# Ledger of designs, part 37: designed miniproteins, single chains, continued (3)

Each design is a single chain, and the fold is of that chain. pLDDT is the mean over its residues in the fold that is shown.

## One batch from the design tools (miniprotein)

Design m9341
Fold by ESMFold2-Fast:
Structure m9341 (fold): chain A 76 residues (1-76)
Amino acid sequence: MEEELEEAIKKIEEGKESVAKALKEAGLEDLAKEFEEKIKEIIEEAKKEKDPEKGLKKAEELFEEVVDEAVKKLQE
């Protein structure tokens, strides 16, 4: 279970890097920085969660929400 949380965090970090790169290439450097900061907070909160399964679900939900917000701004 803790190993599953670590794998999820790694995937979130990889997704963060891909989205942040897309934002920077689009000239949205401020949004890229904000996005990276939000993802970092999600990872830190997931690591603080005493129940790894709950931490995993919460991290996945928040990551998806933040990615959706970034994608909407890219489509503006």
Scores: mean pLDDT 76

Design m9342
Fold by ESMFold2-Fast:
Structure m9342 (fold): chain A 63 residues (1-63)
Amino acid sequence: DELAKKAGEEGAKASKEAEEKGNEEAARQMDLYGTLATTYGGQGDEEKAKEAAEKAREAAKKA
């Protein structure tokens, strides 16, 4: 599923951006959600991938 895969990519990108900002706790939380988004995206679960990506982005913005 194209949309699910894109959601996974968005989550992974947000996780890396948090690591670059140096906020270790936020980076860990976003790594978890980014990994979940990528996993669900690969499985074609668009809804779960999107939710995980959104959580990763929220954590990145608050970092």
Scores: mean pLDDT 72

Design m9343
Fold by ESMFold2-Fast:
Structure m9343 (fold): chain A 65 residues (1-65)
Amino acid sequence: SAREEVEELIERAEEELRKGTVDAYQEARKLALEAARLAMEIGDLESQNRAARLYKEAEEKLKAA
């Protein structure tokens, strides 16, 4: 389902952030953006907010790298 896809995208984004490499931060940002977009389409505000936080975290880590 779309809800399961959003959860998988969020989990993958969190996993990429944990790897601590520039390539992983770029991948986490892409996954978080996709999760936010899909969560918006299905009206899942909680997942949309979670994905937005992950996106911001990945962006901040990329700027610091």
Scores: mean pLDDT 87

Design m9344
Fold by ESMFold2-Fast:
Structure m9344 (fold): chain A 63 residues (1-63)
Amino acid sequence: SQKQQQILKLIGEILRIIGEILDLEAQLKKETDPEKIAALQAQIAALQAKRQQLMDELRQLSE
């Protein structure tokens, strides 16, 4: 169904974003440059916001 296809697409996007966040967090753990730390934190925050948006969309479809 249309709904099942939308759910699978959202799950796929969420998993991809989780992978990107984990990679950036691993980079952040090893970083000592304050400017690079700030850039990594900003990227992680943007991805977390996108993940939350997709999770909210998934919740609406899963009701």
Scores: mean pLDDT 88

Design m9345
Fold by ESMFold2-Fast:
Structure m9345 (fold): chain A 83 residues (1-83)
Amino acid sequence: RVQQVAQLFLSRQSADGTMTHAQAVALLQALGVPAARARRLLAQFDTDGDGTLSRAEAVAVVGRATGVPVGDLQAAMAQLQAQ
């Protein structure tokens, strides 16, 4: 459900489109991803190690965890923000 994933992402991200590790874990758990797997994915995609995910990193983590293509997720998020 790409729209459900996009809505949850938009509700959990910071105003600038970044996510803290805590926000990302909570989002992934809401999508049915176990906390341990969520933390492993965050470690893999947080390339700067600053404890926050850029928008691109956060979208990549959610896409990997849910199987939703990054482009489809980005398009759904843009559509929801335009409405």
Scores: mean pLDDT 74

Design m9346
Fold by ESMFold2-Fast:
Order: structure tokens, then C-alpha cells, then sequence
Structure m9346 (fold): chain A 61 residues (1-61)
């Protein structure tokens, strides 16, 4: 149901924010002239897209 999907989305969002905050503190030093910063951003985007896809499938039932 929609309420259960919304609760799962909120939990995933909070976990993502916590992970992004932890990575952000480390990556601030690598961002300045490091191509790995772009790869980290792309990996984060891919993970977010996968989580959104799972949530969309759950909502579709």
C-alpha cells in the first residue's frame, strides 16, 4: 500500500542522508582536483536510482 511504500521511502532516505554525510566529510578533501570525486558521485546516483526502482515496484503492487 501507499502508506507502507511512503514509510519505506522515508527510511531509505534517512539511511541515504547518513551515508552521504559520512562520505561528504571524507570526499571534501578529494573533491579538489580528484577525478575519483566524479566516480563517487556517479556511484551515489546509481545507488539512488536502484533504491527508487525498488520503491517504484513496491508502489506498483
Amino acid sequence: GAARSAAAGAAAGRAGEAAATAVGNYDMWKLDGNPDAREGALAGKAGDAAAASELSERAAQ
Scores: mean pLDDT 56

Design m9347
Fold by ESMFold2-Fast:
Structure m9347 (fold): chain A 68 residues (1-68)
Amino acid sequence: SLEEIIEELEERAKTLSGEEKEVLLEAIRAIRNKDLERVQRLGVLLVSKYDDYESAELLGRAARELKK
């Protein structure tokens, strides 16, 4: 469920610091706002800048839940 994905992302954010943590927190806000485009853009950023495939996979799952 989307709720479980958000909880997992919030737990992951507690283990991060600096700019990567801020990007992930922004992505969580985008999910709560149902901003699909922003969720997808931030997922790409997490991979390209931080090699954060785990957060990107969770954001991909959230994006699927937000689709019609």
Scores: mean pLDDT 87

Design m9348
Fold by ESMFold2-Fast:
Structure m9348 (fold): chain A 66 residues (1-66)
Amino acid sequence: MQNIEDVGAHAKSLGASEEAVKKLGEYLGKLDPDKRKELVLKVTTLAQKNGYVSEEEVEEIYKEVS
């Protein structure tokens, strides 16, 4: 299982805002393990591509995977 703290630290290292990391943690707690993996993959991919991720972008991805 991916540790929520490890996922948040990785996303932050890729440019995610502190609010985006907080929202990511909240949403990971609400999702099944398979959907958590999809949320993490999409958020980290967006952060790598754009050099940042906002809380709104995390919420949009959460809506897509939930």
Scores: mean pLDDT 76

Design m9349
Fold by ESMFold2-Fast:
Structure m9349 (fold): chain A 99 residues (1-99)
Amino acid sequence: SLVELARELLELAEEILELAEEAGNEELKKRAEELIEEARELLERAERGEATLEELLELAERLLELAKEILKVTENVTRAIGLILRAIGLILDLERQLA
């Protein structure tokens, strides 16, 4: 469960990077690359049973904020909205598991 959620967060981060690259915004690309690195480290920790739901939630919230910033600069509005909705879905799933 935590491994699957961490993997979905990494996948989301990679898609956010693709959208930032498409938008040609170097600052947003750098932020996406940093979040991908954090997502990879969190996935490795989840596979070892060392990751927490709170850490996954914090990463999901940061990915949501980055996707919202990319929405402001991208021509691919439909993809940006899709990534925002996916991030919200992951946040809700994580919050449900904390309850």
Scores: mean pLDDT 88

Design m9350
Fold by ESMFold2-Fast:
Structure m9350 (fold): chain A 116 residues (1-116)
Amino acid sequence: SFDELVERASYFFEHLDELTLDEAIAFVREMVDWVLENFDKLTPEEAYRAMVLVFNALRELAERLGLPEIQAEVDRMLGRFEAAYRAHPNDKEVLKALLEEFAAETDRLIERMRAA
């Protein structure tokens, strides 16, 4: 359920400073995978909120690693998603296309975080 993602995200934010890099990355990947697997079951508002949780998790991880350039990339992607939701609040297909694009971007950001 959407509440399961909220609980996972809350745990991540509460314990981020206690997680290893590999554990933190695994949590973010699990959140992304959950959104991809459950997207068709979400309302447009829940889909938007789920992506905001993923973006905020990536932002906090980048901050912990001292990578402001990655924080800026996450903020740019979040801004695109927010603009799309605002323009098309009932169009899940627009959000789904951005989610698929963003999943690929997330993999690239994770590899950059591992290299740091």
Scores: mean pLDDT 82

Design m9351
Fold by ESMFold2-Fast:
Structure m9351 (fold): chain A 80 residues (1-80)
Amino acid sequence: YKGYQVFDQNGKEVKVSDLKGKKVVVSNFMNQDVIDGLKAEGAEVTVVELSSAIDTFKSGQAQYFVRPAGSRLAGESVIA
């Protein structure tokens, strides 16, 4: 896949290099290379089932959410 994006709790996109020491949630549907790349930048990565990823993010257990470039969070259509 061509790429991914990382968002904070306010829906703002952040750089992977800014994730050092930050809690990030990643769905297990993402390729291992994405997870390894985040860990290489020093991110504290939590890998969960796709169905649990948004709940983990919204609960505040992670401050950042990883998703494929060009996709949206399910039910998060505030800008459509």
Scores: mean pLDDT 69

Design m9352
Fold by ESMFold2-Fast:
Structure m9352 (fold): chain A 74 residues (1-74)
Amino acid sequence: SLREIAERAGVSQATVSRYVRKNGGDTVKALISMAVDAIQAGDVEMARKLAEAARWAGASPLTVEALLKAADEV
C-alpha cells in the first residue's frame, strides 16, 4: 500500500501520492523520480531510503544500484 511505502521511505503518504499521480499511477517510477529529486537536492540519506523502497516495490536491481551509486557521488 502507499502507506507502507511511505513508512519504509520515511516520507509522508501525501508526498508519495503526489509523485504517483505525476507518474501515471506507476509507484515504482514515482519512487525512482523521488530518489532522483533527493539526489539533486543533496539529501543522500533520503535518496538511499527511496532507492531501497523502490527495490521493495519491484524496481530493477540495476536501477536501484544506479540510484545508490548516484547518491554516493553527491
Scores: mean pLDDT 84

Design m9353
Fold by ESMFold2-Fast:
Structure m9353 (fold): chain A 52 residues (1-52)
Amino acid sequence: EKILVQLFEEQLGVSPVGVKDNFFALGGHSLQAVELVSKVYSEYKQEIPERL
C-alpha cells in the first residue's frame, strides 16, 4: 500500500527511485545496511499491524 512507500521515503529520506541507490550506497557498509534495514522493517510493522 501507499504507506509502505511513504515509510521508505521517510526513513531513508529519498524518493522511490533513489531509495534503491541509497540502499546500495549503504550496502557498501554491509553490517550497517543490514541493521538499518531491520530498523526500517520494524517501523513498517508499527504502521502496518503485522499485515506485511
Scores: mean pLDDT 53

Design m9354
Fold by ESMFold2-Fast:
Structure m9354 (fold): chain A 68 residues (1-68)
Amino acid sequence: MLSLEEQAEWVSKMTGLSLEDAKKAVKIARELVAKGYSPQEIAEEINKRTGLKLNREQASKIALLASL
């Protein structure tokens, strides 16, 4: 499995988020992916907890990377 740091680096590269925001998003996404949440639900929870404005495409990429 990829480390949290490796997942956050790829999220930052693919979404344009700062590394710190990517790391926060990955931590939340890892929790929600394990619970079977959809990309839309993951985006909503990340946005609610962090104040980020992720769209569906960004959330899908984050969920994919968090599952690796």
Scores: mean pLDDT 80

Design m9355
Fold by ESMFold2-Fast:
Structure m9355 (fold): chain A 62 residues (1-62)
Amino acid sequence: MRRQGIDLAVKEGGLSREVAERAAEMAEAGASVDEIARYLVEHGGLSPEVARGVAELLVAGI
């Protein structure tokens, strides 16, 4: 179900597949948008705004 979110994070967010897959796993485990966004900033090099948008999509199950 989160394949589209992973594909979007890699294709449009410039994330490595490994970082995007880990963020999707965190969302599946019930991590908050804030926790996932922090992970994406720290490990994916995303800006806080972009990281939050990606985290929201992953939590929504996209």
Scores: mean pLDDT 73

Design m9356
Fold by ESMFold2-Fast:
Formats: sequence, C-alpha cells, structure tokens
Structure m9356 (fold): chain A 71 residues (1-71)
Amino acid sequence: DAAVARGQAHAAELAELVRETGDREIAALALVARHAYGLPREEALRIAREVVERHPDASDAEKVALLAEIV
C-alpha cells in the first residue's frame, strides 16, 4: 500500500528532523512544508522555525495555515 509506505517514510523523516532541530513542532511543520508544498528541506526548516517562533501559542492547525500564507 503506497499510502502506508509514504506514512512510514514520513514518520522516519519526522524522527530525523526532531533529532536535528530538537523541536517536534518545528520538525512536523517542516515535514508539511516539504511534502504538501514541495519546498526544499533547508527552506522548509527555515519557514517552519519562523512560524513556530513568531506564533508559539498558535494551534497546530493555525501554524499550518500561517505556513500556507508564506508559501
């Protein structure tokens, strides 16, 4: 099942991004930027960090919406 395989690959990438950033929220938002919007890894991490740092009290859904406004 291609969807299950992609989910497992995304889970592995998320774990790697969490190790690099030390922040699960930045890592998760960067994963969305990469796979939903096709951004390169470095740009996805930069934008995700900016959204999380500027809006630390926003919900996960609000952070995704803010990301969409930037890309």
Scores: mean pLDDT 77

Design m9357
Fold by ESMFold2-Fast:
Structure m9357 (fold): chain A 71 residues (1-71)
Amino acid sequence: MRAQELIDRARELLKKAKEAIEKGNVSEAVKYLQEITRVIRELRALGDLEAARELMNEVFELTKKIKEKTL
């Protein structure tokens, strides 16, 4: 199903974003977070609001972690 493909892609992007943050590559992490935000918009358009909300919470946590490292 299309929604499951989007969720799987977002999970892979979250893993890559976490790895980029751990390596100190903030620019790369931001690019992955932008791609995840695009996936969240597609999930909302499909009506999968629960998956979109869970992914947005993960993006928020990673964004906070980036800000803490760039302070």
Scores: mean pLDDT 81

Design m9358
Fold by ESMFold2-Fast:
Structure m9358 (fold): chain A 79 residues (1-79)
Amino acid sequence: MEEEIERLEKERAEYEKQLAAGVDPSTALARLIASDLELAYLRFVKEVLEKKGLPVPERLTDEFDAEVIRYFLEEKEKE
């Protein structure tokens, strides 16, 4: 999980630089927004798993992502 978060933070910084440099600004902005959402999602996953006492995986798989998204939606509905 930590390595994936660090990777996304680096990717976000690169997209931010691309946007500032005017290199394909529409695509750079879309990717920046996507990276921000993914980063927030991974941070929430880690926090929720730690709060529930569940093991935090080294990386998320597509199948695991789908299950975790459902779990977050359930938790958010109850707040």
Scores: mean pLDDT 68

Design m9359
Fold by ESMFold2-Fast:
Structure m9359 (fold): chain A 60 residues (1-60)
Amino acid sequence: DEARIAALVEHVRYIAKEEGVETAKEFADRALGVLSAEGVDPETLARAREAIEKELEKIK
């Protein structure tokens, strides 16, 4: 699942640069919801959220 999380973080960064941070946050929330529904561990999801937050902070 680490590869899926890394890909998600990369995609969120791309959306933030192209469409803005707000749109990227909405995408991330939906994507994390799907991963949660697919049975990804809560701890892995928490790490993914933190990684996304850090990446978006670098953009603004």
Scores: mean pLDDT 80

Design m9360
Fold by ESMFold2-Fast:
Structure m9360 (fold): chain A 58 residues (1-58)
Amino acid sequence: MLAVAKEDFTAKTPEELSLKKGDLLEILEKLEDGKVYVKNLKTGESGLVPESVLIELD
């Protein structure tokens, strides 16, 4: 499933991924605590981000 970052996000832990607004992402896994494991399609990096900073694309 594709998603777009709706705002900038700065990683707070080593397992989190920093994002810029407008980054195109692939959702790989949804987790229980409102975190989503994503891959940034522009950089190829993967990590956890808050679900609240994403817009899901159908």
Scores: mean pLDDT 82

Design m9361
Fold by ESMFold2-Fast:
Structure m9361 (fold): chain A 80 residues (1-80)
Amino acid sequence: SMKEKAEELVAGAFISAYEGREEAAKKQLEELRKLGAEEAYKLAEELIELAKQGKVEEALKLLEKNGYSLAVKIIKGFLG
């Protein structure tokens, strides 16, 4: 679904930014824009800023509050 694709891109943008991969995060934001996923795009921008600060717990809570449970699962799986 469109929401599943948006959640994967949001999780990817967070992970890319967390790892310092700025160009990858930018590409994931552009894919969200192409999907027309405006709310997911805004959320991804906020998550990128949290990722740059290492604020993982705050980012996960923000995703959970917005119902992005797939993104939470992806990020937790990545972090181990």
Scores: mean pLDDT 89

Design m9362
Fold by ESMFold2-Fast:
Structure m9362 (fold): chain A 75 residues (1-75)
Amino acid sequence: MAERAAERLLEAAATHGSPEAAEALRRELEPVDPEVARLAAEAVRAALAGDLEAARALALRAAERAVAREEEERA
């Protein structure tokens, strides 16, 4: 589920609150989709900067892209 990917991003930011958490998540997602990995890392960085609204929006965009890919495979 795309929402789980977004939640995972926010959880990493909340748990560690560090650039290392963002980089670890980016590396985990990059082999699957580099664009999702980029959006995911930006979401964590926004959260670390205190912009929680931007962080949620970016995390949701990353999750929506992942779901769109799965739907294309089904079509």
Scores: mean pLDDT 68

Design m9363
Fold by ESMFold2-Fast:
Structure m9363 (fold): chain A 58 residues (1-58)
Amino acid sequence: TVRVTVTFHDAAVDDNIKTKIESLGGKIVSTKENTAIVDLPADKIDDLKKLPMVKHVE
């Protein structure tokens, strides 16, 4: 499990985004505006980056 900062194209983190992250085995640690801190398995980072609402992951 790695901690990553996710930046979204939209300002809102909604239930759809939460469900997508949880389906990858991820957990949202905190949210602020269009950014979320997520704990995620390292092998799922590429899957997270492929989500259409995701602008950047680091």
Scores: mean pLDDT 77

Design m9364
Fold by ESMFold2-Fast:
Structure m9364 (fold): chain A 63 residues (1-63)
Amino acid sequence: MTPRDLALAALAKEANMSVEEVEARLRAGEPIEANGVAWGREDFERMERTVAQGLAHRAEQAA
């Protein structure tokens, strides 16, 4: 499971959309509304980086 997969799943759940629809909208440059916030590609990329950092930290704790 990649940071991108986790970020897509989280945003899809919050926006009440499918993961495929969220990915398609991000690819088209369309904003996704979740929790009263409009998520563009840059906002999603920031979330993906945050998830990646969290996974790295978790792996360090498991080692």
Scores: mean pLDDT 75

Design m9365
Fold by ESMFold2-Fast:
Structure m9365 (fold): chain A 82 residues (1-82)
Amino acid sequence: LTEAQRLAVDGAVYEIAGAVYEKLKDYEKAIEYYRKALELYKRALEVARAAGDEALAAELEAEIEEVEKRIKELEKKLKEAA
């Protein structure tokens, strides 16, 4: 794997952990792990862009947008539950 691919895989592991906590309705833990995934995906994107890997960069940009959207939705659920 390239460095960008390794970072993306690490991000995917944290995203899976976030999804597990979301399934358990532990939204605070889900957000924590999704934020960790987001940090890794953003690092992977920087590395992919530096390497000229436009295809991987586009995939990472799409994944970042989806994870950011999911975090915002879960944050709203936490505020509505209060």
Scores: mean pLDDT 86

Design m9366
Fold by ESMFold2-Fast:
Structure m9366 (fold): chain A 68 residues (1-68)
Amino acid sequence: VEEVMEKHREEYLKIADELLEKALQAARDGDVSTAASYATAMVIAYSAANEPEKAREGLARVDEALAA
């Protein structure tokens, strides 16, 4: 059962990483609403993967990109 849970966590991490990149791209494009939506989904995905530090770091990166 641990192997199954580990694979699902890895899937969430991959999804979260992809969502982070999409959020950063939207932020660079000035699309605040799209960036916020992807950032929210990223936080949920990282949290599901039990990586709250990555969620916090990702959110900070998106916020910084939006502020630039």
Scores: mean pLDDT 80

Design m9367
Fold by ESMFold2-Fast:
Structure m9367 (fold): chain A 58 residues (1-58)
Amino acid sequence: GHLEEAAKLLGISVETARRYRELLEQGLPESVLVQLLMKEGGLSEETARRAVELLRAG
């Protein structure tokens, strides 16, 4: 599903991707998660935004 696709794109476990999805559902702003993924994950803004969209869809 979308969680597995997001995990592959981010280079993380499905469990970690699911935790990020839960944070979004609990009200974490998408912009904050995008910035976190860029800073901690070394990802481009485009890749981080795509991963967040996959997390929201799954």
Scores: mean pLDDT 81

Design m9368
Fold by ESMFold2-Fast:
Structure m9368 (fold): chain A 55 residues (1-55)
Amino acid sequence: SMAEAEALEAEARRAEAAGDRRRASWLYFQAGMAYLDLNRPDKAREAFARAFALR
């Protein structure tokens, strides 16, 4: 659901703010997959770009 995708993105942002780059990258990737399932390619692309940048 959209709420689940947004929750994953919010958790990713919290992990990133905490300096946990590995966890943040994983969570952004999961958010991107969830957004793709919801036919939100704009949101998915943004999430995937963030995930890959965090290596």
Scores: mean pLDDT 85

Design m9369
Fold by ESMFold2-Fast:
Structure m9369 (fold): chain A 74 residues (1-74)
Amino acid sequence: PKVLSLEEMKQSAVAFLQTLKDDRAWPAGLRYLAREAEEAGYPDLAAFLRELADRHEAGEISREELLAAIRAFQ
């Protein structure tokens, strides 16, 4: 098990989401990534990813806006 930096977690999250062919899978993917971030010691990133999952599920944020938001997280 590799301990990832915050930047590596963000890059891994973006890469993983881009492998998902169906946008309807993204909320579940984001919630999975949020758990991984929380376990890695990044609870603020985990909360942010869960917020993005809820917003995507509600139709409030596009795929491109969501990826940009993850890249901009600090």
Scores: mean pLDDT 83

Design m9370
Fold by ESMFold2-Fast:
Structure m9370 (fold): chain A 59 residues (1-59)
Amino acid sequence: RIPRIARILAERARELGVPEELIEALERARTPEEIGDVLSRLPADKREAIVTAAREEVE
């Protein structure tokens, strides 16, 4: 579950122009804590957009 969620978030982040460094960190994340840490490094607006887009894809 966690690796799939991280991969979906990384794909959404790439589409929104997030730096490759943060995308790679999301792809390497294996725990909820690691995913949360990477998301906390994003501006609030980009973080919200990524989470919303990923939620739509999972549904």
Scores: mean pLDDT 73

Design m9371
Fold by ESMFold2-Fast:
Parts: C-alpha cells; sequence; structure tokens
Structure m9371 (fold): chain A 102 residues (1-102)
C-alpha cells in the first residue's frame, strides 16, 4: 500500500508540475507527504530529496512557519538515517528557529 500511495503522489506531482501556474502550496504539501512515505519505506535518500523540494516550494508559497518547521524535521530524520549528522543538526536547528518565530 505505501508503494501504491507513493506512485499516486508522484503521478499527482507530475500532473501539477505540467500546469503553467502550479499551486505551490499544494505541490509542496504533496512533496512533503511523499517524503514521509519514503521515510516509512526506508528510502532515505529519496525522502531527503523530496523534503528539500517541499521546503523550496513551501517557502515560495509563503507557507506558515509551523509547516516549514515540520518539513525541516522530516529532512533532519532522513539525514540522520543516512548518517549525515551535521546536515541533520542544521535542519533541526532551522525547524526550532521557525517554531520560535511562529
Amino acid sequence: MLEEAAARLEADIAAMEAQPAPDLLRLGLTYLALARLYLELGKYEEAAEYAERAIELLERAGAPQELLATAYEVLAEAYEALGKLEKAKEARARAEELRAAA
């Protein structure tokens, strides 16, 4: 079921990105959902990549700081699983900054 959910989200992303003016908030949230699914699947490199893309899109959309903090926490979890401890620390620090400012 997780693999089917990931495939559906990937198809949704492809359809949204094909639009001339994609909804950046919806697209960012979809990438964040995909990042979380890849964490559950143990595909940590893909999880980090999708979390980074989600952060980029959510920042462009002007998403609430709490949403950005959540995305950075997902990124930190992926980096920790990959043994990228310094990057994980930086992502966690950014999440804390965003929550303190919210």
Scores: mean pLDDT 85

Design m9372
Fold by ESMFold2-Fast:
Structure m9372 (fold): chain A 73 residues (1-73)
Amino acid sequence: AEEARKLVDEAVEALKKGDYQKAIELFNKAIELDPEVAARRLEEYAEQAKKEGDKFLANFLDYMARRAREKAA
């Protein structure tokens, strides 16, 4: 549970640094480890990005959260 959450945190940091390949790999690892925890953490970051006006980050994180939710079902 905590490992998946931490992987999402690391993926978001990689994404903010422009390392898209590393970010995607870390998001996928988080979703595979614990899709429900990954989805929840991704949704938290998507909401934060929306509040900060970062539409591209928000849309990308929403997409990843949906992928995690589909795997959790």
Scores: mean pLDDT 83

Design m9373
Fold by ESMFold2-Fast:
Structure m9373 (fold): chain A 114 residues (1-114)
Amino acid sequence: AVTLTESGGGTFAEGGSVTLTFTASGGTVDAMGWYAQRPGEPLELVGLILADGSQAFHPRVAGRFSISYDAAAQTLTLNMSDLRLEDTAVYYGAAVVGTDLYLGAGTPLTVVPA
């Protein structure tokens, strides 16, 4: 089994920028990504990176969010810009190993009016 360790989060102003990072340890991962759960909403895939380096993002965040990946460390960073109130959510690092999906403990992010 792999362990996901998340860092970042907190309270940030609308229009600002923040980074969320997680590291996967204990095994080699096949894919990494970020999920988010907004208040009262289901869990949603925000963005992912596959083993071939290809990336995909949810239309809600496309053009505002990007992913940086360190393959040697198995660290995935979500770079969030032009923060909106709707980005308020608990963010979960995610790793795929074979057919298994592992989620981190969750990192809360609150966006407040500027």
Scores: mean pLDDT 85

Design m9374
Fold by ESMFold2-Fast:
Structure m9374 (fold): chain A 66 residues (1-66)
Amino acid sequence: MLSKEELLELGDKYGTLAAILAGQGKEEEARKYLEKSVELYKEAGDEETAERARKSVEEAMKAAGL
């Protein structure tokens, strides 16, 4: 079982990767990593950060014309 700190750190990494992939127009991959990020934040009990991750990736997708 991952600690809360490890879950948040891993969530941040997957969220950042999802945003980068979204900015590159890789919608399928971006959504895959966003889902992983959101689940990690939820498991850590941090719904606020999960919501921010969704918005960040959504903004990156819009910037890429997705």
Scores: mean pLDDT 81

Design m9375
Fold by ESMFold2-Fast:
Structure m9375 (fold): chain A 79 residues (1-79)
Amino acid sequence: SPPLTPDQLKAANYAGSAISALEDGDIEKAIEYLRKARRYALRAGNREAAEYLEKAIRAARDGDIEKAIEYAQKALAAL
């Protein structure tokens, strides 16, 4: 696999932290981590990961935790 850029690595780390927060039921913290992950995904030029992270943020806000985790995992796969 190609090495991650610093921005890709930060996006991946924040997305992983967001998944953990979602699993713990800490929705507010998860949304903060998803927003940070999306910022770094956009800086990395990875629009696909950023779109999945935006969907994860919306799902988390709507209380659909299962979909929020699914979209965050798809974002990680796209990074």
Scores: mean pLDDT 89

Design m9376
Fold by ESMFold2-Fast:
Structure m9376 (fold): chain A 75 residues (1-75)
Amino acid sequence: MVEEALKAIENGDIDKAVEIANQLLKEGRYEEAIRIAELVLEKDPNNKKAWRILAGAYFKLGETEKAKEYLDKAR
């Protein structure tokens, strides 16, 4: 999954990379979800779904302040 997400980003398939990051988040793989979401945001900094994934992952990791900041970016 992570390798597929990286390939999707390199090929410009941002939607696929976001879908994989969301699946990683659902599986509790928070650090991997963060990595893919951050790479998505390098290509598409206004991607609200990627900001929501960062917020969700950081909230689960106990980083509540970061989670709130990233959730505001997803508006």
Scores: mean pLDDT 84

Design m9377
Fold by ESMFold2-Fast:
Parts: sequence; C-alpha cells; structure tokens
Structure m9377 (fold): chain A 111 residues (1-111)
Amino acid sequence: RVDEIVEAVLELRRLGYTLFAQGLLQREIKRLMAEGKYDEAIELAEKVIAGLPEDDPLLPRVYTLLGEAYLKKGEYDKAIEYYQKALDLSPNNKRAQELLTEAQKKKEEAS
C-alpha cells in the first residue's frame, strides 16, 4: 500500500501535476498518522524524498509531514532535523517554524 501511494505521488509529480501530488501526499500521511501508523507515514515520506530531486518544490511539505510523524512518535531530535530541512528550503514557512518551536519545547519538557 505505501509503495503504491509513493508511485502515485512521484508519477503525478513527473507528469507536472504538482498540486495534486502535494494534496495526495498530505492526505495519505495525515490519514496514516490519524490511524496511529507513524512508521508507515515515515516510510511513505522517506520513499517520496528518495524519488525527488534535492530542490523539488514538494520537499518542504514532505519534510514538514515527516517531522510531524516523528513528533507524534516522540522522536523529537528527528522531528527537529526535518523541520530544519523544510526551513532550509522554505525559510518563510510559518507552519514549519511553529512546529520546530513546538518540537524543541517538547524535547526540553521531556528532559
């Protein structure tokens, strides 16, 4: 199932349907997270990243979603890493900045 979604997202991106690829990716990752399937959400996001060029316009959103999955799993260092990667590509992304601040605060509170 994860591999089928990865192939669909990457195919839509290759065909130039970038907004549809973004929408599909976000819906599927959020669905997996809502079902508590954090490892499947992480796998989907990581496989999409592996199929995209280093500066692809999908990457900031994929990194943000991957960070959210790690945050839900309680892996704060990984969440921080991926939110930082999203901000490196999209410095004005307010949501990624807010999520980075939240992850840093949760890490401090967990210590």
Scores: mean pLDDT 85

Design m9378
Fold by ESMFold2-Fast:
Structure m9378 (fold): chain A 83 residues (1-83)
Amino acid sequence: PVTVYTVELSARLPNASLETGEKVAKLIKERLEEAGIEAEVSVEKDGDDTVVTVKLEAETLEEAVEKYKKAAEIMRESIEEVL
């Protein structure tokens, strides 16, 4: 489509290893897939911290808002489960 809405969420995990970040990212990706949401999940080391980023697209603002809410919930729950 010519016009898309992009949603990006990032969580910084203080003093977390890249391995811990990868575990969080895997769980987020699996849960987003179960919810029917296609997303790119990436992990990077930033100094002593590890950052997990979720990027997704939507065709409407309403869809973007709903995907954002669900992705934010999944991200929070996945971090709480791993840490």
Scores: mean pLDDT 84

